# Ledger of designs, part 31: designed miniproteins, single chains, continued (4)

Each design is a single chain, and the fold is of that chain. pLDDT is the mean over its residues in the fold that is shown.

## One batch from the design tools (miniprotein)

Design m13043
Fold by ESMFold2-Fast:
Structure m13043 (fold): chain A 83 residues (1-83)
Amino acid sequence: MTVGEMAEYAIESAKELGSEEASRLTIQAIKRMAEENPDGEITSEQLSEEAASLGPNEEVAKESAEVMWEAHARATVQVVKPP
């Protein structure tokens, strides 16, 4: 899953939750990190710290990081069901 896909998932989730500002900060943080290391993995700690530095509100940045990380984890998990 690409960093761009994570950002799209965060936007969709944030819109339903009413946290559009949080999704914007998360996308900006992800874009910056991806630009520095496009093939690397983004840790939740780095994501939350980067978002917090860009955000006017620590709470919003922290929540956006959690939403993004959960979306990433969910998308990464393969759907394997026993018969």
Scores: mean pLDDT 58

Design m13044
Fold by ESMFold2-Fast:
Structure m13044 (fold): chain A 96 residues (1-96)
Amino acid sequence: GNIQELNKQALEYIEELNKEGKLSEEFINQILNDLEKLNYDVAKYLSVRTGLPIETVIEKLKLDPKNFLENVLLLLEEFDLGKLTVEELHEKLEEL
């Protein structure tokens, strides 16, 4: 269905961002491992990690998938590295 195709496209963009060096390979591998272990698609994973409604994530992935993925994943990487507080993460996510 459309959700399966959306997930496939999102995974292809994540691989493109990795090849362009925009995200660390360590962080990408962590995401891919989490998706497999939790049996989540990308939209569900981002919804859980960010607190954004899944419908909002799906809409963003349909409208501007590469830029949305780059921006959201960079924020999540900074959060995992301790560079952002929970409050700062949520404020920056609201701007996306």
Scores: mean pLDDT 83

Design m13045
Fold by ESMFold2-Fast:
Structure m13045 (fold): chain A 60 residues (1-60)
Amino acid sequence: SVKEKLKKQAEVIVYTAKKLREIGIEISKELGFESTPAMSEEEQKKAIEEVFKELEKHLK
């Protein structure tokens, strides 16, 4: 269903953002720059819910 696809897209978007942040932390560490903190599990769950709501809003 469309709703299931939107939920999956929200998860992919948030997971990609999490991975990019983790990569940025490692690069910053190697280069000696100050890094943005990693996303907590709570932040990830909240972000998934918010992204899903926004995706539903734009398609309804």
Scores: mean pLDDT 77

Design m13046
Fold by ESMFold2-Fast:
Formats: sequence, C-alpha cells, structure tokens
Structure m13046 (fold): chain A 55 residues (1-55)
Amino acid sequence: EEKEKLKEEAEKYNRAIQAARDTLARVPDADVEGLQATIERFEKKAEEYKKKIEE
C-alpha cells in the first residue's frame, strides 16, 4: 500500500523543515528569505502527503 511510502516521505520533509528552522535560529545573517521560502515549500509538500494519507 502506498500509504507507508507517503508517511516516510512526510517524515523526510518534516526533518528537512526542522533542520532549516534550526539553521535560521543559529545563523541570523544567513539567507533568511531563501531558507524561509524552502521551509514554506516543504511544509506545503508535507501537508499534501498528510492529506493523501488521510484519504
């Protein structure tokens, strides 16, 4: 069943989001706008996977 793969993908995106957030917290002069855009993209993908799992 595809749901197991969807859960694994969602977990990968959640880990990537956390890593990016940690980077923003530690490096205040980093490319904040670029990292923020990446976080938003990953959050959107994680939400899409979550919705597919719930279907």
Scores: mean pLDDT 75

Design m13047
Fold by ESMFold2-Fast:
Structure m13047 (fold): chain A 70 residues (1-70)
Amino acid sequence: SADEQRRALGEEFAARVRPLRAQYKEVLDKYRKGEISKEEFEKKLSEIRTQLQQVVDEARAREAEIDAAA
């Protein structure tokens, strides 16, 4: 069912976002401790944001496919 597909999509989304949140926390902690430069911090943040945007875009595309099939 569409409801089961939406639940699975939600679980996949959460699973994909979880490691990105962990990476953000790690990078922020390293920056706060002075272990990385501001430039390195900003580059890593940009990378995490790009990955998060891809996860969001893919989830939206899959949601649209579920809606079209329902």
Scores: mean pLDDT 85

Design m13048
Fold by ESMFold2-Fast:
Structure m13048 (fold): chain A 85 residues (1-85)
Amino acid sequence: AQSLADILLLVGAAATSAALDGPEAGEELFKQAREAMEKSTPEDQKVGEEAIELARRAIEEGTKDDTLTTGLLLNLRAIDTLLLG
């Protein structure tokens, strides 16, 4: 549960940073999320890949508000994972 929470928190932070400070601010956090995924289970890696894809779509195709909402939802999922796992 901790590894999945860390991945989701990093992806949510990447989306939020990209929305507020520009796309480059998110890239380092996406890199950290991928490094966390490499040390996690295959199930956690799949969820991490889906989260990264969701965040990147919001950044590339969505509005700033869509990207902020995506970041918030991923952060809430990370908190839920910590509380229930």
Scores: mean pLDDT 83

Design m13049
Fold by ESMFold2-Fast:
Structure m13049 (fold): chain A 72 residues (1-72)
Amino acid sequence: EENLKEAVEQLMAEEDAIIEAVKALESEEDRKRFLERFEGLREKVLSKLSDEEIKEKLERLFERLKEAAEEA
């Protein structure tokens, strides 16, 4: 779990870059595929995390990424 927490913290540190990358996806099909894989990862990661602060930040990040992909 500690390795997972570290990976999540690194992901949050790169939040802006990830959002920009999602917005740069050219096709709706690529965005849909990204969201599908990301939702699966989100559910799995959130169920394994015991740190409530990290879970809260990660949920916020996932919501922003989903919104960016849907509105891109």
Scores: mean pLDDT 71

Design m13050
Fold by ESMFold2-Fast:
Structure m13050 (fold): chain A 101 residues (1-101)
Amino acid sequence: TELGDELAASPYGQKMRDAMSRLFMGDQRAIGELLAYTAILLAEAGDLETARIVADSAFRTAKYYKDAESLRLTAEAYELLGDEEAAKEAKELAEKLEEEE
């Protein structure tokens, strides 16, 4: 499977497994990361409408949990969707959260 092979070799595949492990251990902030990766994969697969819905969900989840990494990944999803303003907003929020850590 092309997607499976690419995921196995990519940082996204490893990061998604790490996020799932954290979620199973009770870290609900990992939900935002999983949604953001899902949006990126859907956008790359050409399902732009579903990717947008999932990216919006990732953005809301990342803001709620104040997770800078999920916000950065959400910005990448928005860039793939061509939503430059949403990508900029997500990236700026991630930078602010990193300054507060």
Scores: mean pLDDT 78

Design m13051
Fold by ESMFold2-Fast:
Structure m13051 (fold): chain A 80 residues (1-80)
Amino acid sequence: MREQALEKIRELIKKAVEAVKAGNMLEAYRYIEEGIRLARENGLLHEFERMFVEEVSKQDKETADRMEGIYSFAKSLVEA
């Protein structure tokens, strides 16, 4: 269901932020990869990007920079 997918995507982004803050880069990557795949399968890539930017904008610069790096990498792999 589309609404459940949006909520799951938001949950995954928040979990990725938590993982980054804990120093668990691999776990953060896994959450973002799952979120992008879910968004792609449901035609919600635009919503994912919006939610990602909103969540990342609330973080400190170091966390935001790491999240952006993970997103760029995960996006390139999921779209291949």
Scores: mean pLDDT 83

Design m13052
Fold by ESMFold2-Fast:
Structure m13052 (fold): chain A 96 residues (1-96)
Amino acid sequence: MAKEIIEKGKKEVEENREKYLADLQARVDADIAAGKMPPLEDYLALGRYDLALEVFKKRGYSLEEVKKIIDSLLKNGLITEEEAERFLKLYEEAVK
């Protein structure tokens, strides 16, 4: 019973997440086409970590500033703690 309720909830969350990410990707693509710069958190939410890293490096973001952005993304539920730790490690290695 409880396991079935959890599985149903997970499926609904997954379907809502897929729709949200598809809408977000379309918005990001439209903003770029219109000459607008999408927020860095949109790249991270879409799993485009390499592109986010290049933007952070080119704009001269410090590790402290990147950590603050990651904290905001975690607070808003856009990334997991595991994804945040992996991204921070990649950023630290990229700026060495």
Scores: mean pLDDT 69

Design m13053
Fold by ESMFold2-Fast:
Structure m13053 (fold): chain A 73 residues (1-73)
Amino acid sequence: AIEKIEEAKKLVEEKKDASPEELAKLLREYARKNRDDPIAATALYDAAELAEKGASAEEIAKMLEKGLRSLKE
């Protein structure tokens, strides 16, 4: 879970100039690849929905970081 969410956060940060739709698509594809990890998949689907609602890459990265901290306790 942790490694997959960290990789997704990195992708979002590298694509900060991408459209919200592009970010949402990338996050959904990453979530689908990781459906065997329901914790990671759920966090990534939630991030994709925020991206579609117009959240910035920075806001999405912060949300993913909060998820990582929860998983690490």
Scores: mean pLDDT 76

Design m13054
Fold by ESMFold2-Fast:
Structure m13054 (fold): chain A 87 residues (1-87)
Amino acid sequence: SKTAEEAREGALQLFEATAERLRKKPEGAEAAELAEEAAKKVREGSLTPEEANEVTLAVMKLVPDDLGSITLATAGAGSLAMAEIIE
């Protein structure tokens, strides 16, 4: 459905935004790589909601003080979960 497609597109944009934000800081490099891999898997249609949650938890562990990046990653995982529910 269009709504599921829009939710998947939203998840992609949010993980890409997470990676771009994290790349601006030296301490964010490792977390940025995880967000980039998540975005790639969203494009491939291979990222599960469970994997998206694991990426979000890893970002929280690597950059616990970067609430903006954590919020973006969490929203990305939520958008992916919504796409799966709509289908």
Scores: mean pLDDT 85

Design m13055
Fold by ESMFold2-Fast:
Structure m13055 (fold): chain A 61 residues (1-61)
Amino acid sequence: MASLEQQIAALEELRELGHDPHTVDPDKLSTEEMNKIAERLGVSRAQAREIIREAQRLLNG
C-alpha cells in the first residue's frame, strides 16, 4: 500500500494539472501527465495509477 504522503502528493499533482482529484479517471490521463505524477512519487506509471486509485478511495470514503 502507498504511504499517506505519496497519496497526498498524487492528489496535489492532479489538482496542479487542472484535474478534479475526486473524480478524474487515472486511465484517462495522458502519458505526459502520468509521467509527471510518477516522477513526483518516484514510482512507475503503473504504480502511480494504483496510488491515485488508493488516494481517491481514501478521499471519497
Scores: mean pLDDT 82

Design m13056
Fold by ESMFold2-Fast:
Structure m13056 (fold): chain A 84 residues (1-84)
Amino acid sequence: QLEEERREQEELDKLKEWLKKKYNITDEQIEAALQNAESGEPTKETLEILKYIALYAYEELKVVSPPEEIEKNYKKLLEELDKK
């Protein structure tokens, strides 16, 4: 949330680096996706990038869910990404 303004920049930079290394998603694509998501009319391309951002949360922020639940959610997310 807004309360973590200082952490936002660092987390965004880490997210961008992770997506670039793992999935070859550029900084420009991430920024465009976040901007488009804020508009309330996300494109298919934006939704795909947002799914990769969610994947980052599961892989890097494992503490978000218990270990068993994070594995199940990760597999479900991969299935959705595979579908389109």
Scores: mean pLDDT 66

Design m13057
Fold by ESMFold2-Fast:
Structure m13057 (fold): chain A 80 residues (1-80)
Amino acid sequence: SAEVLALLEEAAAELRRLRELLEQAKKSGDTEVYQAVEERLREGERLERELLASGDIARRRALVTQMRELAEEAERLVRE
């Protein structure tokens, strides 16, 4: 369905954002920030695997929301 495709596209976009934030953290030389962003990327990848395995649209929406929250938290960590 169109909704499933949109959720999958959003999940992929949030993971790309996390990977970009990890590269920014790496370039900053801040090991603590790097580790915190890397942990959030690993959790995002776990949530993506659950999203791909799930047949339930409500669960897929919840997983994508969690991935968005991880990316937003990582963005805050990298900014300061």
Scores: mean pLDDT 89

Design m13058
Fold by ESMFold2-Fast:
Structure m13058 (fold): chain A 82 residues (1-82)
Amino acid sequence: DAEKEKILREVEKIFEKGKELIAKDKQKGLDYLIEELKKLASTLSPDLESLLNAHAEALGTARRLSKEKILALLEKLLEDLK
């Protein structure tokens, strides 16, 4: 599905920038990821919107985790979109 592949690439770009921000400032990186995922979600079909909003909420609950655990969560969330 071309639209699913396009969304996966957009999420990958968001996650790449988010990882760079997390390395410098964990909370700023999480804020960036949550905001960008919610913005992207609002442009999508209901199923994908629900999934990306759930991912944004999971990141919000992950604020107390170590950087390593947050990076592992990002990998899991990205795999969930495949």
Scores: mean pLDDT 82

Design m13059
Fold by ESMFold2-Fast:
Structure m13059 (fold): chain A 59 residues (1-59)
Amino acid sequence: SMKEEEERLEKTVEKSIENIKKNHSSHWSQEIVDGIIEGLRLLRRGVLKAIEKSKKGEI
């Protein structure tokens, strides 16, 4: 179901964020790392909203 796919997407994004936190390069500032993490969370939300609009024929 769509709800299960949304949950899988959320878990995938959180796993990616955790990986970035553990494995980011020492050459990256904390601000850049924080920006990447926030960007990934916004991307996930954007994808979910696009799916909702597509289902309503609003895209």
Scores: mean pLDDT 72

Design m13060
Fold by ESMFold2-Fast:
Structure m13060 (fold): chain A 104 residues (1-104)
Amino acid sequence: GKMSEETVEQIVEKKLASLDVPAPEESLVRELVSNFIKANYYFYYENNPVLAKEYLEKAEETYEELKKLDPALAEKVKKKFFTPEVEKAIEKLKQVLEEELEEK
């Protein structure tokens, strides 16, 4: 089905509501979750691998910043949001994005 930007924002809010995040780090967790969902949205629904890669790279950068600020919270977010199935999906998305950008 088609996904709208409004639907992406609703998914982000639901994911954040399921996390007990301290207020100072909430903006980083929001950015991490938002960028990851947007990467999937642009790749699977908009067929835009360039934007998908940009959002995936932003998600990875935000995760590294969160690890520097609060490594315990970063691990908690990873365990709750990035299950083994999601990590495999991220790895596959990276491979497909690199193949599409290299061949097109």
Scores: mean pLDDT 71

Design m13061
Fold by ESMFold2-Fast:
Structure m13061 (fold): chain A 85 residues (1-85)
Amino acid sequence: SLEELSEEFLKELEERVKEKGPELKAAKSQEEQDAILTKLAEESFKEFLERLKEAGIELSEEEKKQAFQVLLGNVKKLASHLAGI
């Protein structure tokens, strides 16, 4: 289901953001950190859409746009939370 695939994807995304921890800390500016996180979100979202397609789940263009904005927000919040450790 969409919910099960989303839950699995968010767990994988959390692990990917944790792996970027050292790279994020080494970034010289907030702009460099945002670029790293945006690239991670874009690559991860592309993979997620492919998994949805393989499962027979099709999102409209509007749903894709909304889902990406939520994903990017989650990636940035998670990275901020990890920086607080």
Scores: mean pLDDT 79

Design m13062
Fold by ESMFold2-Fast:
Structure m13062 (fold): chain A 68 residues (1-68)
Amino acid sequence: MEELLEEKAKEAMELDKKGKQAIADGDMSTAEAMGRQIRELGEELARETGLSPEEGLRLLQKKVDEME
């Protein structure tokens, strides 16, 4: 679990970074696509751990915050 969570968190951090850059550049379509991919990572984590999609996304966000 921890290794999987860390790997997904690293991917989410890269997507968040790209999304923030897209917002700064006025590219809303790319920002929306990055946000959707982050939600999909949370949903995948939820399926693998038996959590709800909301719980999976929350766990992913918490891990990203811990890794800063």
Scores: mean pLDDT 80

Design m13063
Fold by ESMFold2-Fast:
Structure m13063 (fold): chain A 100 residues (1-100)
Amino acid sequence: GEEFKKKAIEVLEELIKEYQKLIAELDLSNPEDAYLAELLQGAKDHFEELKKKIETMSEEEVKEYLEEEVLLYKDAVEKLKDERLRALFKKAAERLEEVI
């Protein structure tokens, strides 16, 4: 129902705000932090696009999409070497999984 889609959008909005704050705290003159900022910006942009898609989808389509998204983030966590990025993506997967 509308409540399910609203909850999914609210979680994505919270993730977008969290990632935006983290990017603002990074020292872009440091190459390692600059690289992390680029990856976090990519993830934030992806959450913004996902939010737009969810607004146009049925509840059933949203559930299937979020289930696939959670699996993609879990797979990314296994492949990432940066512990900060792994922790952030694990948290994103857990928060999206709680919506399903």
Scores: mean pLDDT 82

Design m13064
Fold by ESMFold2-Fast:
Structure m13064 (fold): chain A 82 residues (1-82)
Amino acid sequence: GKGAEDARRGGETAAEMAERKSDASGRSGGAISAIGGAITAVLLGDGGEEALKGGNEAALGAVAGDGEKARRGAEEMARAAA
């Protein structure tokens, strides 16, 4: 559903910002996108558990510039959409 799609998009944004080694502003934007997607999934009852787990991991990875961590979080958020 829509919440799962928002979570997937948020996670992808966080992973892309971390993987591209974006500046701190870009990585923070990615983290905010992941958290926003996770919150939307929870509120819509649409894969909220996986979105929360993935959103936390993706946001932490994005802030740290850790592409592998951010990608793992994005994959968890994508499972909410599958």
Scores: mean pLDDT 78

Design m13065
Fold by ESMFold2-Fast:
Structure m13065 (fold): chain A 100 residues (1-100)
Amino acid sequence: SLEELLEKLVKLLKEVGVPEELIEGLREAFEETLAKIEDPNASKEEILEAIDKLREKIDEVYEWMEKNKVEKEKIKEFAELVHEILYELSDRVLAYLESK
């Protein structure tokens, strides 16, 4: 489901015309966060840094959409997909933190 959510997110961003650089930056930030969560040697600090970077990339996409007057309905769809992805990631983060 996480992979399907990421694919839906990328498709939405391409359809509304978000620059490829921002889409790839966001995708890389999600993949980095997952990689840190799945890494048994990753520190809590490294995981928090990955989450912070992900937050920054999400914000960059929101700023681009507002500046380029993307329809509110599409911005809401983006927000809903982001929330679903973060919910899936939160479950993994909580499981990881409990193992530390």
Scores: mean pLDDT 81

Design m13066
Fold by ESMFold2-Fast:
Structure m13066 (fold): chain A 114 residues (1-114)
Amino acid sequence: AQAHLDAGRAAYAAGNLPEAVRHYFEALEKDPKFLPAANALLGLAYDSENQEVRDHLVLAVAYATELSLEQRLAIASDPRLSLETKRQLIDPNLKVDLEKAREHAEKAIELLEK
């Protein structure tokens, strides 16, 4: 987990956002409790001007790691997120689903590579 976080931070510093997302997501996939990688992905979402990238990064985190309802409500308070993304975040029955998390991470990477 730490090695992927470090590699992701190096990619981010180099301006390679697709590679940063790959490494941060790999860190979460290996350790779903690794909050530094979750926070790094949420930081990329917050700084993104593209709503689709923002939505997919947020959902990749929400499905990859166990966030409290309070944490998910805080993320959902961002007015720049789509209503569908907010609906998923506030669902009290939302469970970790690495398949869905991976799909969202891959969609964010695809959009960032344009």
Scores: mean pLDDT 83

Design m13067
Fold by ESMFold2-Fast:
Structure m13067 (fold): chain A 74 residues (1-74)
Amino acid sequence: MVDPALVEEAKETLRLAYEGLAPELSPERQEELERLYKEAVAKIDAAKTAEELAKVHDDFLRRASELVERERAE
């Protein structure tokens, strides 16, 4: 079972990333970012290893970065 402290740290890191990126996006892109954030939190809750937590975090940041790039391109 994953250490609860690692789960909380992963959730906090995702929350900070979400809060930092959301204000720079249009309302439509903010809704997309919120969906990605909710999916990432659910995956963290389902994670069985620290490696799975790290993967969820990396996947979220990658997708959030792509979203920011699309916002700036349009």
Scores: mean pLDDT 81

Design m13068
Fold by ESMFold2-Fast:
Structure m13068 (fold): chain A 103 residues (1-103)
Amino acid sequence: ALSPEQRALLQELANELKAELEKDPEAVKAFARFMLEEGIEAVERLVRGRYPDASPETQRLLTNFLWLVLREIANGNLSPEVIDRLLEKILADPSYAEKVLAS
């Protein structure tokens, strides 16, 4: 089960991503494509830099969420609703991201 801190950090990250996407969707899409080319390790470094005090488990959770969001945005899903859907999936099943990434 997700801790209250994990839920709060996921929501904060989701809200920030939605705000950036609403400001400049094409710049966020270009960034998403760049991060996908660099690979998940680049997203892991970004999450560790932003949330250095979070546990390794929480950092992995945030990394998996961000990776799924970036994949959708890179594929042309530029609506804030895609972020909310992915957040709901992870909140319902924290292993959702790992299941998707394994396929």
Scores: mean pLDDT 85

Design m13069
Fold by ESMFold2-Fast:
Structure m13069 (fold): chain A 69 residues (1-69)
Amino acid sequence: KKYAELGAEWGKRAGSSVIGGTNGAMAGYQAGEKGAFDGGLVNAITPSLGFGGYEGGYMGGYWGEKAGK
């Protein structure tokens, strides 16, 4: 469990700091696409600023935990 926790934390940090550029934009775009499919408003609001270091970190954390456990 300690290793899974470290993997998740490392994944989040790597995702937000390292992958925040490319994968963050992809993750943010994916979240925006879900909103766009529902109404298209989210995609209209954030056309190119949504790097989403948060989304990148979240995805990295999930994958890090899966690999770290």
Scores: mean pLDDT 47

Design m13070
Fold by ESMFold2-Fast:
Structure m13070 (fold): chain A 71 residues (1-71)
Amino acid sequence: SEKEEKRKKMGEKLAEEYRKAAEEARKKGDELAAETFEKLAEYAENGVNFADLPEEVKEKAREIAEKLEKE
């Protein structure tokens, strides 16, 4: 299906971006942020909707997003 193909491609791109973010976080010594981004990358690759993520991961991702948005 066209929608499924687009969703898969989007997930793959998001996973790549999250992995890069995880690498950068590790270089800065933020291991918790790195682990969160790695988890997000795995979920994006598996086609999991953000709403289906564990609440702990969602909460941490939101904290990191707010921190990055401010800086």
Scores: mean pLDDT 71

Design m13071
Fold by ESMFold2-Fast:
Structure m13071 (fold): chain A 71 residues (1-71)
Amino acid sequence: SSMEKERQQKAEDLAQQLQKMIDSGKATKETAKKLGEQIADEVGLKDKQGVVDYFLAALERQKARKAAAAA
């Protein structure tokens, strides 16, 4: 239905915004948790923690890349 597509689009927009924040170094663990939970809610996922953990892992990978570049 059109409402399901709108929810999916909203989730994709939120995921892109969170990824841009991670890539630019503006995201915190709280940002990843809050937006990850919103993404899960928009698509009706029961495992909100799985979405949060995915973005927390992305944030840690970005920190590791920055640390390696500074070493």
Scores: mean pLDDT 81

Design m13072
Fold by ESMFold2-Fast:
Structure m13072 (fold): chain A 66 residues (1-66)
Amino acid sequence: SLIEETKRVAKLITRKLLEQGLSREEALRRGLEAFERWLQSQNVPEEQHKELLEAAKEAMREVLDS
């Protein structure tokens, strides 16, 4: 599903940012910015953006809390 793919991509982005030495707070902020830009580039309907951003945030927090 699109939600599951979103969570997978969000976790990958977060792990990569942490690997680059970013703090947990900075990784979350920059990861969300990167994900928002990606959604804009993929022509995903605006109505789905809120749901996908919430799924991404949840997935990113799971990585940060590990």
Scores: mean pLDDT 81

Design m13073
Fold by ESMFold2-Fast:
Structure m13073 (fold): chain A 68 residues (1-68)
Amino acid sequence: MEEKLEAEIHLSLGRMIISIMKLSEEPASESLIEKAREHAEYAREAGLPEAEEVLKELEEIEKEDAAK
């Protein structure tokens, strides 16, 4: 199950990046946002439902950054 293993790794990486961004109390760089999104999108495409939670958190971060 190569796809599942890769998806789980990507999901974990996306979650880690989001956790770091949320705890930093500073605007995240566009590159970090894109990296987290790419990891979450990969996991979502592979069928992991938890990826949608990560994508939702990422969307909230993007909205907070845009709401200046």
Scores: mean pLDDT 74

Design m13074
Fold by ESMFold2-Fast:
Structure m13074 (fold): chain A 111 residues (1-111)
Amino acid sequence: SELERLAEEILELLDQITDLEDLKELLKVVQEALRRVLKHVTDPELIKKLIAALLRLIGAEIEKDKEVLKEAIRYAIETLVEIARREPELRPVVLAELRRVLDKARELLAK
C-alpha cells in the first residue's frame, strides 16, 4: 500500500508537469533510480525489465514530445513497483528511489 500510494502520487504529479525541460529533469532522476535499483537485482527477467525501461527513457529523450516523455516515465515507475512486489527484499531500495522521484516532481511543480 505504501508502494502503490507513492507511485500513484508520482503519476498524479507527472500529469501536472507541462514544461518539457521539467519533464527532462524528472526523467534524469528516474533514470538514476532505475540504475541504482539495477545494482541490487539478480533475477534475469527483472534485469531485462529494468533495461527495457532504461532504453525507453533514453529513446524518449531524443523525442520532442511531452506525452512520449510522460509515457516513458510512467512505464519506469510501474517497473519499479513490479520489482518491489516480486522481490520484497528490494522494497526498501525501491521505496527510497520512489521518494526521490516524488521529491523532484514536487520541486518542479513548486517553482
Scores: mean pLDDT 88

Design m13075
Fold by ESMFold2-Fast:
Structure m13075 (fold): chain A 84 residues (1-84)
Amino acid sequence: SAEEEELKKIAAKTKADIQAVRERLMADPSLSEADKAAIREAGDAAIADIDAALNSNDSIEEKKEKIKEAVGKLQETLAEILSR
């Protein structure tokens, strides 16, 4: 459906945005190796959650909510790490 195709496009852009943020933070010389490892883990978990939502048998609305939750969790984790 058009809604399923739109959801796939949103998810692809969201994953690309997560990867871009991760690349920027990995290049930051002020961040410790431990912080960089935690950021990488959080980013990988968010991408995995997005992919799991897309590949589920859930409704389009449920998939959208799960993607939103994955992004929100990542944002909270990054805020905690970057406030150290």
Scores: mean pLDDT 88

Design m13076
Fold by ESMFold2-Fast:
Structure m13076 (fold): chain A 55 residues (1-55)
Amino acid sequence: MLPKLDRAARWEKLKALLAQHDADMAKIEEIKKKLIAEGMPEADATKKAIDEIYG
């Protein structure tokens, strides 16, 4: 295999990962809003939302 010196390709992959991260953050935010509406502190709601998405 070649050294795979391909900084531009890595940048493109990173951009795709950031877009995916935005989608995950939107789901986390939805769960957070629900938990906060139930009276949960934001910190606890964030922790639960992350756990729901990432397990």
Scores: mean pLDDT 76

Design m13077
Fold by ESMFold2-Fast:
Parts: sequence; structure tokens; C-alpha cells
Structure m13077 (fold): chain A 70 residues (1-70)
Amino acid sequence: MEKLEELRKKLEELGFSEEEIERILRLIQAGDADRAGMLAAHLGLQKGLSVEEAEELGRLAVEATREVME
């Protein structure tokens, strides 16, 4: 739960829409870590994040998925 809350807050701070956040969270709840990470990183790049920042965001989405699956 902690990683999921951290991710949600970070997405909100970065200006992600509620729809974009919901799309990422649905993949996390489905246990699809790879797609959740890829979507978060892709949308992050579209928002103007650097490659490093987008990769970090994707990693956080993967970690949140693993936390939810257990």
C-alpha cells in the first residue's frame, strides 16, 4: 500500500490527469507490472520528464504492482 500511495501522490504532483492515474492503477491492480511501468514511463515522457525521471516513475509503478500482488 505504501508504494501505491507514493506513486499516486507523485503522479498528481507531476500533473497527471485522474484518467491517466486510473489507467496506471488498473494495470497495477491487474498485477501487470511490466505494462504499468511502461505506461507510467511513457506518459511521464509526454509530460516532459527526463528519461531518468520517467524510468524512475516506471520502476515505482512496478514496485507498487508487486506490493499489491502480495
Scores: mean pLDDT 83

